Designed miniproteins, single chains, continued (5). Designs and how they scored, part 90

Each design is a single chain, and the fold is of that chain. pLDDT is the mean over its residues in the fold that is shown.

## One batch from the design tools (miniprotein)

Design m19331
Fold by ESMFold2-Fast:
Structure m19331 (fold): chain A 57 residues (1-57)
Amino acid sequence: GLEELKKLLEEAGVNGESAIAAIETGDPVLMKVVLHEVKKVNEEAAKLLEKLVKELG
């Protein structure tokens, strides 16, 4: 529900900061790992939002 969506968005924010830090280090292996997690969390947040919109009408 809404609480789960908030948690995923907060996690996406933290992962976003981690991705920026990894890019600044210039390590392509670290960048690839962090960007994969950012993508995964973003996909889960999008799916939850779609379900909530459908429940609202």
Scores: mean pLDDT 67

Design m19333
Fold by ESMFold2-Fast:
Structure m19333 (fold): chain A 70 residues (1-70)
Amino acid sequence: DKAEELIKKGREAIDQGKYEEAIKLFEEAIKLDPNDVSALINLAEALALQGKEEEAEEYLEKAIKAAKEL
């Protein structure tokens, strides 16, 4: 699955301290599946690591909503 590959690459980018690159990869995964809980959580983490706490909180709320739609 292309979304899973993007999430994997995003996590690798986080491990390398490339938070902006990770954000772009997770955003691309969300474009493929807007309700992918894993992608939403990983994007929130990357945003928080970059100091974008308000945006991180918004994506965590989206992840909670997506999880309820299971």
Scores: mean pLDDT 84

Design m19334
Fold by ESMFold2-Fast:
Structure m19334 (fold): chain A 66 residues (1-66)
Amino acid sequence: MTKIIATGLDPEGAREVTEAASSIPGVKAEQIGDDRVVAEGDLSATQLTGLALLAIGHGGVVEVKI
């Protein structure tokens, strides 16, 4: 089980990261305000990389806990 935490997002980035993570079966995603997203579940390396790159593209900082 992997947890990804993205912070410092713009509002569009927070929405897009939340939507992308929520589209993955077995992943729970939560948007906290307009600048933070937490996603947790059985993320593949490809899915984790995609979410991290999406968050970074929106100015975010990403933390991963495995």
Scores: mean pLDDT 83

Design m19335
Fold by ESMFold2-Fast:
Structure m19335 (fold): chain A 65 residues (1-65)
Amino acid sequence: MKIALVGVNMSEEELKEVEEELRKRYPDAEIEVIKAKNLEEALKIAEELEREEGYRVYLYVKPKK
């Protein structure tokens, strides 16, 4: 199983913490961490990966205020 962690407005440290939680939940999964520039880019990445068989996409969006 492949997991794509797509983060928007998240720091490297925040992404690493989420990655560690996913690795604990899915120890046999291949996890890819992708940093998206904005929500539009993140949605495009998610749509492309969701079309690939065996991918599960997790979107983590931090509000930009």
Scores: mean pLDDT 77

Design m19336
Fold by ESMFold2-Fast:
Structure m19336 (fold): chain A 78 residues (1-78)
Amino acid sequence: MAEEARRLAEEAIRLAREGRLEEATRLLIEAADLLADAGLISVEEAVGLKLRAIGLELDGDAEGLIELARELIELAER
């Protein structure tokens, strides 16, 4: 459900700001899958977003994870 995906992405912003990057990444992965399940993005787009989240987490890029979460919130508003 799009609202669940939005809520997860908003929580991921909070976790990333706290430096909890692994937890933020997990929520962004779940949010991307929920957006695909809701038909708001393709499965291929969801895979790309999940890989981007993993790469940002490995780089320790909290601001990148926050930016990605904002993109997922915008996608959920479609």
Scores: mean pLDDT 88

Design m19337
Fold by ESMFold2-Fast:
Formats: structure tokens, C-alpha cells, sequence
Structure m19337 (fold): chain A 90 residues (1-90)
């Protein structure tokens, strides 16, 4: 489900496990463009760079839409944005 994909990406991002982020995105059925954007967004979120995380989250939505996985892409984008906000606070 889109919710399960978002949860896995969120938890992996909080742990700083970029390999787990890539695996979660791939298992969610995202294509290579969405997977790369998800990993870059997670990296930015871990670094506390909220604006960069949001830019990559937007790229995930756009790429996932082109891949026919818009709902999953939107859920993952919300997870990245949430992680980015939390990372920016401490």
C-alpha cells in the first residue's frame, strides 16, 4: 500500500539508512527516476536541509506520476517532507 511504502521510507530516512530507503522505494514499484529522487530527498532530510528535501519530494511526485505510481509517489513525498521538518529542528 502507499501508506506502507511511506512508512518504510520515513523510518529508513530517520535511521539514515539510504540503502533501506532505496529498497523501500523499489519494493513500492517506483521506477529509477523516482527511486533516485527518493534517496536524494532522504539524504537532504537527514542533513536537516528542509528546502532540498522538499525539492526532491516534488521530483518524486512528478517522476512517479510519469511511471503510473502517483499515489505511492505522493505518500513518499509526504514522508520525506515530514522527515525533513524533523531533521531541521534537531
Amino acid sequence: SAFEAAKRVYEATKQGDLEAVERAAREAGLGEKSIRATVEGAKAAQQGNLMEALKHASEVVKAAREEGREAVGRAIAIALGTAGIEGAKK
Scores: mean pLDDT 85

Design m19338
Fold by ESMFold2-Fast:
Structure m19338 (fold): chain A 83 residues (1-83)
Amino acid sequence: MPPAYYYLSSTNLDDVVKGIDLLSDAMRSGKGLSIEEGVKIYKDNSDTIDAALSKDPELLRRSATRLTAAMIEGIGNEIDKEL
């Protein structure tokens, strides 16, 4: 089980932010987590993440942007490997 999954299951805002950071790093590096797995983890936890971060709109926006950037970078890396 990736460490990110452990943090994302927490009700603590700080842990959720750490989970997103770890998920983004794993997807960006392409190690231990595929883009499809990363997107699935985010989608499966999107309601929980949204609820936790809703008290700080800046953190919610930054988290969404960070995950999107990591997905784009990861897709680029996967396309280069597939080609």
Scores: mean pLDDT 64

Design m19339
Fold by ESMFold2-Fast:
Structure m19339 (fold): chain A 75 residues (1-75)
Amino acid sequence: SMEEMEKALKEIRELAKKALEALKAGDWETVEKLDEEITKIINELLSKASPEEQEEFKKRFGEIVKEFREQYLKE
């Protein structure tokens, strides 16, 4: 559902923020754990999502990835 997608995207943003902080600190163990958690959230969401919801998720997830990539590269 759209509500489940919004919740998943919010959780992914919070985990991505923590992963970026861990990456900058050289804490690869934490980065790996957070990547696993994000992957689990994505897989659970996509397993329940319609094709239309999957397309919307991919678009919005791509925007999150772009935002965090830009934050990482800025300084």
Scores: mean pLDDT 82

Design m19340
Fold by ESMFold2-Fast:
Structure m19340 (fold): chain A 70 residues (1-70)
Amino acid sequence: MAEAEELARRAEELRRQGGEHASQLNYDKAAELFREAAELYRQAAEKGLPGAEEKAERAEALAEALAKLA
């Protein structure tokens, strides 16, 4: 389903940006980007994309960890 795959691609781009901000010690911005990625992965999972729910859980955990460092 093209819509679910597009949501996952957008989530992957946000996750990449979040990683870049984390490497620059911009933990607040990184946490926001990982939270946005998690939401898009959840939407992809609701549309039936395999593995998207696990990716959402991982992105959410990363956002929580980074928020504690900020």
Scores: mean pLDDT 84

Design m19341
Fold by ESMFold2-Fast:
Structure m19341 (fold): chain A 98 residues (1-98)
Amino acid sequence: MSGVELARLGGEEALEGGLLAAKNAKNVEGVAAGTAGAIAGAGGIFTAERLGDAVGGGRSAVAGGEAAERGGELAGGNEEAIEEGRRGLELGRAGVAA
């Protein structure tokens, strides 16, 4: 799998996790973390797909995944958001390394 594909997939996971975390947020901090995850995830997708930048896209997916995991924790342990955030982080790192 190419670094661009890995970065794109990581961005997609971070976007999904971030949106889910924001939707299930119990406080302003959870909304902020989920929203940051979604924005960084979307940025990762764009950077990988439109610019062909695996490193930039992968780094954005890592940041998005970390924010989505945090948002899921703040949502009272939303497991799906945490898992999607973690996958975004892992795939983003793989995209950077490829």
Scores: mean pLDDT 87

Design m19342
Fold by ESMFold2-Fast:
Structure m19342 (fold): chain A 59 residues (1-59)
Amino acid sequence: SRAEERNRRLLREVYGISEEEIERMEEEARSGKISEEQIRLAEERLERVRPLAEALAAL
């Protein structure tokens, strides 16, 4: 979708994440292999980057 393409570009430009890494992250998300520990770690990371995430969401 357009939103996904836009987010990929922002990840590369803002965070310096390579396209290969983005594809790997999407593949892991599609697999649906999420543990409680992974959810907790994701929440902790989200809290640390919340100001950046809010800036991206405001676009």
Scores: mean pLDDT 64

Design m19343
Fold by ESMFold2-Fast:
Structure m19343 (fold): chain A 70 residues (1-70)
Amino acid sequence: MAEEIKKLAEEAGYTAEVEKIGDKYRVTLTRDGVTVELEFDSVEEAKKAIKSLDVMEAQGRADGAALRAR
């Protein structure tokens, strides 16, 4: 389901475009003018990849948002 991929990408700060090509999924992720195109065999693989990106982004985001409290 493309909506699940888009939801995860939006939570990670990306805009996602999902296109089904036969039994494959092409996911285009855009953030801050940078575009990355990825292909997956399934929605589950795409969700896994986006979760990995979210973890990497969270580890890199040490300023501002994570330190904002009260």
Scores: mean pLDDT 67

Design m19344
Fold by ESMFold2-Fast:
Structure m19344 (fold): chain A 80 residues (1-80)
Amino acid sequence: MSEEEFEKEVLEALALMAIALAKRSNDPEYGAELVLKIVKEMIEKGYEDLAKRVAEQAIETLKEIDPEVAERFKKEYEKL
């Protein structure tokens, strides 16, 4: 595994954990903020395909939990 491959795996794992936190916590806004921060890191590192996939998964999960949080996340993601 290259350093880049390892970094992508770590970022994806962290993003999935943040999505799970949003789903299970009493504060889906905090979980959404964590996912957005990780997605931003992915974009800054040039991992745009991974960032898009993670953002789509987060938006779908957040829609089921809190549609307002999902819309805020989508708006912030579109600015990146």
Scores: mean pLDDT 82

Design m19345
Fold by ESMFold2-Fast:
Structure m19345 (fold): chain A 70 residues (1-70)
Amino acid sequence: SVREGLEKSVEAVIKKAEKLAEEGKKEEAIALLEEAIEQLEEGAKEFPELKEALEEAKARLEEKKKEIEE
């Protein structure tokens, strides 16, 4: 399903960002998360029926970004 695909994509992005942060590539990790957040915002405009799932995904990415920025 689209929701399952979205969940897998978000999980993959979070794992990549965590790995980059562990390698000391904090700026790259933040950029990756920002790009993913932007894509989710665009998706929410095109598919209002997915807005709730996209907002939950965005919140997860924003929380991970804050963790890495600290």
Scores: mean pLDDT 80

Design m19346
Fold by ESMFold2-Fast:
Structure m19346 (fold): chain A 79 residues (1-79)
Amino acid sequence: SPLEKAKKAAEIAAYTAAVESASQGRLDQMLEDARKAARKKVEEYAEKYGFSPEERQTLLEYADKAAEDAVAAVRANVA
Protein backbone atom coordinates (compact mmCIF):
# COMPACT_ATOMS: atom_id res chain seq x y z
CA SER A 1 0.00 0.00 0.00
CA PRO A 2 1.11 3.65 -0.39
CA LEU A 3 1.20 4.06 3.41
CA GLU A 4 3.49 1.02 3.79
CA LYS A 5 5.72 2.35 0.98
CA ALA A 6 5.93 5.72 2.75
CA LYS A 7 6.86 4.06 6.07
CA LYS A 8 9.58 1.96 4.44
CA ALA A 9 10.94 4.97 2.51
CA ALA A 10 11.07 7.01 5.75
CA GLU A 11 12.93 4.19 7.56
CA ILE A 12 15.47 3.85 4.72
CA ALA A 13 15.98 7.64 4.52
CA ALA A 14 16.45 7.91 8.31
CA TYR A 15 19.00 5.09 8.43
CA THR A 16 20.92 6.36 5.38
CA ALA A 17 21.13 9.89 6.84
CA ALA A 18 22.22 8.56 10.27
CA VAL A 19 24.98 6.43 8.67
CA GLU A 20 26.18 9.40 6.57
CA SER A 21 26.31 11.69 9.63
CA ALA A 22 28.21 9.05 11.63
CA SER A 23 30.68 8.45 8.76
CA GLN A 24 31.43 12.21 8.75
CA GLY A 25 32.03 12.22 12.53
CA ARG A 26 28.90 14.38 13.06
CA LEU A 27 27.41 12.27 15.85
CA ASP A 28 25.74 15.36 17.38
CA GLN A 29 23.85 15.97 14.09
CA MET A 30 22.78 12.35 13.54
CA LEU A 31 19.26 12.59 15.00
CA GLU A 32 18.46 15.91 13.28
CA ASP A 33 19.80 14.65 9.92
CA ALA A 34 17.82 11.39 10.21
CA ARG A 35 14.63 13.21 11.26
CA LYS A 36 14.93 15.72 8.40
CA ALA A 37 15.48 12.94 5.82
CA ALA A 38 12.60 10.79 7.10
CA ARG A 39 10.14 13.71 7.29
CA LYS A 40 11.12 14.81 3.76
CA LYS A 41 10.26 11.34 2.41
CA VAL A 42 6.87 11.39 4.18
CA GLU A 43 6.06 14.80 2.63
CA GLU A 44 7.12 13.56 -0.85
CA TYR A 45 4.84 10.51 -0.54
CA ALA A 46 1.97 12.57 0.93
CA GLU A 47 2.14 14.88 -2.12
CA LYS A 48 2.48 11.97 -4.59
CA TYR A 49 -0.35 9.82 -3.17
CA GLY A 50 -2.64 12.53 -1.78
CA PHE A 51 -2.63 11.41 1.86
CA SER A 52 -5.15 13.02 4.22
CA PRO A 53 -3.88 15.47 6.90
CA GLU A 54 -4.47 12.74 9.52
CA GLU A 55 -2.48 10.15 7.53
CA ARG A 56 0.31 12.71 6.95
CA GLN A 57 0.49 13.51 10.68
CA THR A 58 0.61 9.79 11.59
CA LEU A 59 3.41 9.26 9.05
CA LEU A 60 5.38 12.27 10.37
CA GLU A 61 5.15 10.78 13.89
CA TYR A 62 6.32 7.46 12.40
CA ALA A 63 9.21 9.29 10.67
CA ASP A 64 10.35 10.81 13.99
CA LYS A 65 10.31 7.35 15.60
CA ALA A 66 12.16 5.88 12.59
CA ALA A 67 14.85 8.55 13.03
CA GLU A 68 15.26 7.68 16.74
CA ASP A 69 15.43 3.95 15.90
CA ALA A 70 17.97 4.60 13.12
CA VAL A 71 20.23 6.64 15.42
CA ALA A 72 20.05 3.94 18.12
CA ALA A 73 20.94 1.24 15.54
CA VAL A 74 23.88 3.25 14.14
CA ARG A 75 25.22 4.04 17.63
CA ALA A 76 25.01 0.33 18.57
CA ASN A 77 26.81 -0.82 15.37
CA VAL A 78 29.25 2.03 14.56
CA ALA A 79 30.51 2.89 18.06
Scores: mean pLDDT 85

Design m19347
Fold by ESMFold2-Fast:
Structure m19347 (fold): chain A 98 residues (1-98)
Amino acid sequence: MEIEELAEKLIEYARKALEAAKAGDLATAEEYLQKADEYAQKLAELLREEQSEENREIARKATAESLRYVAEMVLIAGDAEQQEDARRFLARLEELEA
């Protein structure tokens, strides 16, 4: 599977997990999150052997985007400690992108 395809799948399932969590369907959100994790792991495995900076950048951006969706999902469905960690993570991402 190509890095671009894995990146697209990672973002797709992370977003679907957030959408399911927003709808109150935590079981479906957990299933999509697990699929996102599977694609993240496949992407990380390919990235270890990847020498193309373009493909590495695609993987980094997809990982950051998926982690943002996961953090937003935790703000909806997580406990108080997880929600606070997610807020700090999102704030750091905004500082790095600013």
Scores: mean pLDDT 77

Design m19348
Fold by ESMFold2-Fast:
Order: structure tokens, then sequence, then C-alpha cells
Structure m19348 (fold): chain A 63 residues (1-63)
């Protein structure tokens, strides 16, 4: 599958590990909620590919 960018990995951690809403993430990153949704959709598709990306791997990519 495609490699996640650090930005895509960070969005996945904020949304799924830290439980933040799209609005909260948008405020934190200085993005619009629409931009966050688009980035999250892209990141989820990449992370759901075979093999699936683990949370540990997401943290490493986001660092």
Amino acid sequence: GSTLTPEEARILILAFHEGKSLEEIAKELGMTPEEVERLLQRAVRKGAQDPPVTLEELRAIAA
C-alpha cells in the first residue's frame, strides 16, 4: 500500500487515538474542518490497505 505522510498519520492519531473531533483537530492544526475530513478520508484509505497500519507505526510516522 501507499506510505502515509506524517500529516496523515498525525490526523489518524488525533481522531482515533486521542478521540478529538474534526472541529477540534481543525482548530489545533489551523485547517478548515473540510480540509481535515478530506485528509482523514485519504489517511484512512491508506491505513486500511494491506497490510493495515498499526497505531505504533502511526506514532513512528507522525514523529
Scores: mean pLDDT 74

Design m19349
Fold by ESMFold2-Fast:
Structure m19349 (fold): chain A 62 residues (1-62)
Amino acid sequence: MSDEEILKLAERLAEELRRVRGTDPFAAEVYRAFLHMLIGIAKAAGRTELAERIQRLLDEAE
């Protein structure tokens, strides 16, 4: 999977987090967990810029 495909997935997860964070706390935690998982995978793969971009999407969605 390319960095671009992973980033696009992270963008969709962040948008869903933003949508549900005020109405469904459980769904918000699920989306947050997936974003943290993607950050962890990116860091483990040495993709530091990708990890930083996903972290920023997560921070902006909160």
Scores: mean pLDDT 83

Design m19350
Fold by ESMFold2-Fast:
Structure m19350 (fold): chain A 97 residues (1-97)
Amino acid sequence: MSGEELKEEILKLLEEAEKEEDIEKQLELIEKALELLEEGIKKGLLSKEEAIELAERIKELALEILKKAETIEEILRAIGLILRAIGLEIDAELKYK
C-alpha cells in the first residue's frame, strides 16, 4: 500500500466514523483507522505532519464518543483510543526528530 492510499483509507474510515450514530460501529472504525496509522508510521509511509494530523483527528473523534458513551466498556475503549492516539503523536515526533 502506498502512503497516499493509506492516508486516503484512514481519512475514509474517520469520515465514516463521524457520520455513524452507533457507538460500537464508530469505535470499530476508529480502531481500524488507528491500526492503519500505526502501520503507516512504522513503515515510514506518512510524513510527520500527516501522522500528527491524523492522530489528532482520531483523538478528537474518540473524545466525542467518550462524551456520549453509556457503558463502562464504551468509556474504556474510547479512553484507550485517546491514549493510543497521543502515543502515536509522540512516536511521530520522536521518529522524525
Scores: mean pLDDT 84

Design m19351
Fold by ESMFold2-Fast:
Structure m19351 (fold): chain A 88 residues (1-88)
Amino acid sequence: NMEKAEELYTQGLNAMREKKYEEAIDLFDKAAELAEGKLKAEALFYRGLAYEKQGKLEEAAKDYEEAIEANPNLESAAIKLEEIKKKL
């Protein structure tokens, strides 16, 4: 359900703004499972950002790779993946 995926994605963004990274990860996880294409890529990208904020660099790298797979034009995910691989 795309509508439910969009709702969960929006809730995840709100959790990110409040620095509730664990809650954001759960919300983006659920959004990515329901979403396809561009929305899935965005949800995976923001889940990666939340993992990075928690110092979970391997999980963040995986999420950026999956975001690029879902949307190869998501340049922000490619940039973040390059940055994080230098820290691993």
Scores: mean pLDDT 88

Design m19352
Fold by ESMFold2-Fast:
Formats: sequence, structure tokens, C-alpha cells
Structure m19352 (fold): chain A 81 residues (1-81)
Amino acid sequence: EKYYKEGLKLFQEGKYEEAVEAFKKAIEENPNYAEAYTYLGQALLYLGKYEEAVEAYEKAIEIDPNNEKAKDALEKLKEYL
């Protein structure tokens, strides 16, 4: 979880592009990391990358169907697309 924690720190600092890179590395180490996909989606939203954010949230839900954050974010985002 080193890259996931790095991504969270970068995300909290507003470094969204660097946070995206860290979350992608976390996913590369653990492809079933639903939380990493959820935060990847949030960082992509802050960067205005809506389509990529949708893909990230959909992956989070595929891995963990009970991920309320990803479900809520995806439903809200689909209203704007």
C-alpha cells in the first residue's frame, strides 16, 4: 500500500496529476484495490477528466459492489455527462 498512501498524501496536497500516477502504481501492484480506483476517479474529476473518472469508478464498483463512495460519485457524474 506504499503507492496508495503516497497518492492520498499528494491528493490532500492538491497535487492531482501526481496523485493519479501514485494511484495507478497502487493499482499495478494490486489490480483489485477498489479504494485506489475510487481515489483515482476523484483525482481525475479534479483534473476535469470525466470519462477517465467514470472508468475508474466503474472498476471500483466491479471489485467492490458495496463501495458507496464510488457508486454515489458515478451516479452523480452520469447526471452531468
Scores: mean pLDDT 84

Design m19353
Fold by ESMFold2-Fast:
Structure m19353 (fold): chain A 73 residues (1-73)
Amino acid sequence: SEKEEVEHILELIDDQIKLLEKYYGNDPLAQEAIKKIKELREKMEKENTVEAALKAWKEINKIADEFFKKIEE
């Protein structure tokens, strides 16, 4: 169901946030990325559609990719 798909994407996002906070929580760049990810998570949860969830997931992956590129200078 659409509800199960949205819940699955939320779980993936929550796991990503937990990993970033656990291993990179002291990095200001990670803190900024986590803040943006949490804002996107809140927005998709309010919209509660698979379309919004997939859009948020793509944007979150872009934010994570940009963060890792910055730390891999």
Scores: mean pLDDT 86

Design m19354
Fold by ESMFold2-Fast:
Structure m19354 (fold): chain A 68 residues (1-68)
Amino acid sequence: SVVEKAKREGDEWAARADKLGHPEVSKQVRDLAEKAVKYAEEGNFSQAAAYDTAARLLAVGAEIEHEL
């Protein structure tokens, strides 16, 4: 389901952010992922996709900065 996918993807991005050792970034990723799940549960799939994408981009961006 879309809700199960959003939860799984959110957990993945949060776990990746956790590995960086920056709890503030991890919290922001989790907050965005939680919004994606909420919108998916409401049937608002466009907003769910937008927040899921934002969580992913924040986690990936933080990983890139951590390597610098």
Scores: mean pLDDT 81

Design m19355
Fold by ESMFold2-Fast:
Structure m19355 (fold): chain A 63 residues (1-63)
Amino acid sequence: SAADEAFREEGRRHFEEASEERQAILREIADKLRLIGDNLDKALEARKAGASQEEVDALIRAK
């Protein structure tokens, strides 16, 4: 029915709006996790190259 179609369309709109908001949050989280991963990889390579504990810790804490 027309009422069922209107209800489905409204539900789709709400889903799309919520999806966009959630995707923005997930992208921000993903960016932060990528940075952490990159810092850990750099710290591991520095450790393999004989870097000091202070240097390794600085790489882990890098922004």
Scores: mean pLDDT 78

Design m19356
Fold by ESMFold2-Fast:
Structure m19356 (fold): chain A 104 residues (1-104)
Amino acid sequence: SAAAEALERLRRRLEELLEEVEAEIEAAKSLEELRAVLNRFLGELQDLALEGLAAGLPAEEVRRLLLEAVERLRAIVLEKHPEAAALVDALVAVFRRHLDLLVA
């Protein structure tokens, strides 16, 4: 179905963005650089949420895929920069609240 194809395209774009951000997280030399990388990626996830909703994707499916991507982001940060746990948890908490408002 068209909805299934749109969900598959969103899933592929999320995987591509996660692969790109993993390399950027690994290359970050400071907490300031890491914060900039994380803020940019979370902004791209918000844009994908809006695009998916505008394309007629079910809000619950968009929310599910984005929350899965955010959990993968958290796992990558904790693996590469365990000292940044508090930073990533704070940014993820803000993102989750914003996402709940977008897909309400």
Scores: mean pLDDT 87

Design m19357
Fold by ESMFold2-Fast:
Structure m19357 (fold): chain A 100 residues (1-100)
Amino acid sequence: NLEEKIKELEEEIKKDPTNITAWGALGKLYLELGEYEKAKKYYEEAIEVLEKNKDKLGRKSYLASLAALYRGLGEVYEKMGELEKAKEYYEKAEELLKEL
């Protein structure tokens, strides 16, 4: 169930706070639950962690991860009715993918 998956991901983050995939997955699960404020916070935290650790990642990995997180934020803003911000984040994601 979603509740068990959330606990699993929270434990992964406790073990490795640099696990961008786990941060992004929590954002997506909270989005699926309709908890848009929490989804937004997890995606924002994932971006912050990614930026802090970008020197440890290859260029393609960094760009792909950032694009995925921007797309996630776009979906959150869309669900919150902030359509201009949603469009901005979707466009940022597309721009990054062109650099791959």
Scores: mean pLDDT 86

Design m19358
Fold by ESMFold2-Fast:
Structure m19358 (fold): chain A 112 residues (1-112)
Amino acid sequence: PLELTEEDRLRRQLLEAAQAGDLPRMVELALELLRAGKATPAEVRLLLTAGAEAAEEAARILEEQGFPPELIDAVRAAADLLRNADEETQRRELGPLLQPVLDYFYEKALNS
């Protein structure tokens, strides 16, 4: 068989998890892609909307990788909303809060 890169293996496993509807596995694989510096805007959106723990771990990885403090603060604010806010507040406030983070990853993808 063709030798797969680590990114290729993670993306294949993420596709399989998505097809199975396995959200916890998708989160695990998206976090690994983020640690590898290979996350797309789709994986970032998943991590920032799946739950407070996923968003908090994503913030930690971004801080470790030297991302701008403003983006890390936005991710931590999203984690706080997911943990402590009611569903109506989350629906209203998550999108605007996460938009700068998603825009950053979109621009990074376009320049790669």
Scores: mean pLDDT 81

Design m19359
Fold by ESMFold2-Fast:
Structure m19359 (fold): chain A 70 residues (1-70)
Amino acid sequence: MLTEEQAEEAIERGKKVIEEEGAALGLSQEIIDRMKETVEEVARLLAEGRVEEARRLYRERGAEIAEEIA
């Protein structure tokens, strides 16, 4: 089981990867920030045991971002 500290470290690593890869791909800062926010919110829901809400949020936000960049 992930500790709170390990979960926070994983979130920060994920956000760093999104920032670096998004910038390298030429994505707007607005899209990068929304992806980082989504990861943080999903991780929080998972930590609370709200798995179905986390899965739904991830899918809905992912679809919105995909539509915006299409």
Scores: mean pLDDT 74

Design m19360
Fold by ESMFold2-Fast:
Structure m19360 (fold): chain A 99 residues (1-99)
Amino acid sequence: SESLLEALRTVARQGGLLIVVGDDRERLERLAELARELGVETVTVDDNEKEVEEAIKKIREHPPDRMMVVMLADPERASEKELEIQRKLSEAIFERKLR
């Protein structure tokens, strides 16, 4: 969609980090590939605890002055688990921005 492409271009111009959360690996990889083609540094997270931990580590290592965004791969069909992961990642971003 045009609005998604514009949002991704904004993250790319800012040198930002995109974290995509979902339970459908094909959808996650499709969105990640699109974001990477637009120049966005992108991390994918499913309901795997190791991927959540790696994403939090990436957030902590990313420059705090750069944009960081958490996106649900399918927001209309997101599970409670995916929403909880989005919350945890958003909290990690908030903490990183404060330091």
Scores: mean pLDDT 84

Design m19361
Fold by ESMFold2-Fast:
Structure m19361 (fold): chain A 80 residues (1-80)
Amino acid sequence: SIVELLKEFIEKAKTASPEELRDGLRELIAQLEKSDDPVAQQIARSLRLILKLFDEGKITPEQAIQALENLLKVAEIEEA
């Protein structure tokens, strides 16, 4: 479930170092991009933007987590 994957990742992100957050985002993106689910593909694209902004120092860890929580709400709507 995309919802379960995002919830698990958000839990980890709250206690992650910046390096762990980057690595985790890269792995989550790769996993979602292997899915034939259009929702997974859309979320992967959004995660790539979050990763880019975080890597460039344009958003804080708190802002990255907030963006992940917003994506979780999108996934919840699509699973409903």
Scores: mean pLDDT 82

Design m19362
Fold by ESMFold2-Fast:
Structure m19362 (fold): chain A 113 residues (1-113)
Amino acid sequence: SPIEELEKLWEEIRKKFEELAKELEKLNLYESLKIVAETALELERLFEEALEALKNNDKEKVLKYAEEMVKVVEEMIKKLEEVEPNLSEEIKKKLEEIRKLVEKMAELLKEAA
């Protein structure tokens, strides 16, 4: 089922956000942690809205929410770079992994629409 594949990918995204949050907490980067937490909540809402639109065969809304998910992650990365210019290579790698998973999610949503 396309929905089961999307739900599995969302679980992978959620796990990567949890890993990122743990690294930020370990480094006492609480402003960065807040940005990541707020982004994760916004992405969850966009994902739920995209799934509802997909179930209702609303192709235009699926495409809109898929694009908004990618933009939200790009804005998170920009905000994190502004707040902490000296992000570790480990954190940068986790951000890149999240970006790639969300881009894959957007692609699968567009294909399912």
Scores: mean pLDDT 89

Design m19363
Fold by ESMFold2-Fast:
Structure m19363 (fold): chain A 65 residues (1-65)
Amino acid sequence: MAKEEAEEIAKKAKEEAKELVSKNDEEGKRQAARLLGRAAIESQALGDKQTAEELAKEAFKLSRE
């Protein structure tokens, strides 16, 4: 149950982040990074450390671009 919830959160966050990045502007990338960061925290709270680490890494990468 908790793993399925974390996977759903990750999927939604990645889809929304893709849409934000597709705007091709710096504000969209910053919003995508914040969204992925929040999803990482939620996945960590649900006990899915692997998904949380993956989302945090993607958020960090976007924040540096």
Scores: mean pLDDT 77

Design m19364
Fold by ESMFold2-Fast:
Structure m19364 (fold): chain A 69 residues (1-69)
Amino acid sequence: MEELEKELEELEREAVRLYLEGRLSDAQLKQIGAALKAAREALEKGDIETAKKYIEEARRLLEQAKAEV
């Protein structure tokens, strides 16, 4: 649980950093933020499998955003 919370914090910080650098659009930031929020809600309910799924989705969205040039 704590490990997944740490991953959420790291992904949130990375998304904000890329947004401030102009590398994420408002739409991309909202999509990543929605996935991270869903992961946090799953962790609050003790649904570790769902939390991992949304963390992985957020990671995928972030990597796709980095690849868009």
Scores: mean pLDDT 80

Design m19365
Fold by ESMFold2-Fast:
Parts: sequence; structure tokens; C-alpha cells
Structure m19365 (fold): chain A 97 residues (1-97)
Amino acid sequence: SDKELKEEALEALEEAKEKIEKAETKEEIIKILEETKEKLRELAEKAESEELKEALERAVEVLDEAIEAIKTLEDIEKAKYVAIRALEVARELIEKV
């Protein structure tokens, strides 16, 4: 059901946030965001409502933009800030459905 897909997406974003807070390298942050992005993409393919599908696809775009921004950063704390903010934006997009 779309309710279960939405809950799974929100759980994935929270898990990603916890992993990013503990990450010691920029490479780890990028990997966590890439894995989270792929999970959201899979959930979007399973979504029955257009609203949930569009929210999940927009969340994927937000994470993609964050990954590209993080690649340009040298400071791990700034990379974490960008990553966590992107996850929070993605969460808000999905929660509004």
C-alpha cells in the first residue's frame, strides 16, 4: 500500500541521517545518499498514487543535487550539513502526501 511505501521511505531517510551523523569520510556520506536515493527510486516505481510517486521522484532529485554539491566540498562537517538538510527536505516532500 502507498501508506506502507511512505512509511518505508521516511524510515530510510531517518536511517540515512543517523548514518551520515556517524560518517568519517565524504565518500561514506556520498555512498549513504546514493543508497538512499536508489531505495526512494524503487519505492517510486511501486507507488500507486501519482502524488506519492511525484513526491518520491522529487526527493530523489533533491538527494542527487546534494550528492553533486558534496563532491565539490573539502570540509566533512559542511558535507554532513548539506546531506542532512537534503534528507530533511526530502522528508518534508514525502510527509506532505
Scores: mean pLDDT 91

Design m19366
Fold by ESMFold2-Fast:
Structure m19366 (fold): chain A 64 residues (1-64)
Amino acid sequence: MLSRAEAEALEAEGERLVREGRRLLATAKTLEEILRGIGTVLRGIGLRFEAGLQLGRPPAPAPA
């Protein structure tokens, strides 16, 4: 279980990673840089999703 402060820190870090990943993709010139940017955005999205769940947002409906 995450504390509120930890969940808020994850939300902030996720937002930062999405912004950084977008910046990397905008300036990427090699396949390695593109893959790094994509991975950074995906990590940011995952952290924001996890933080949202921990902060008491309704969870996505479970598969039936």
Scores: mean pLDDT 75

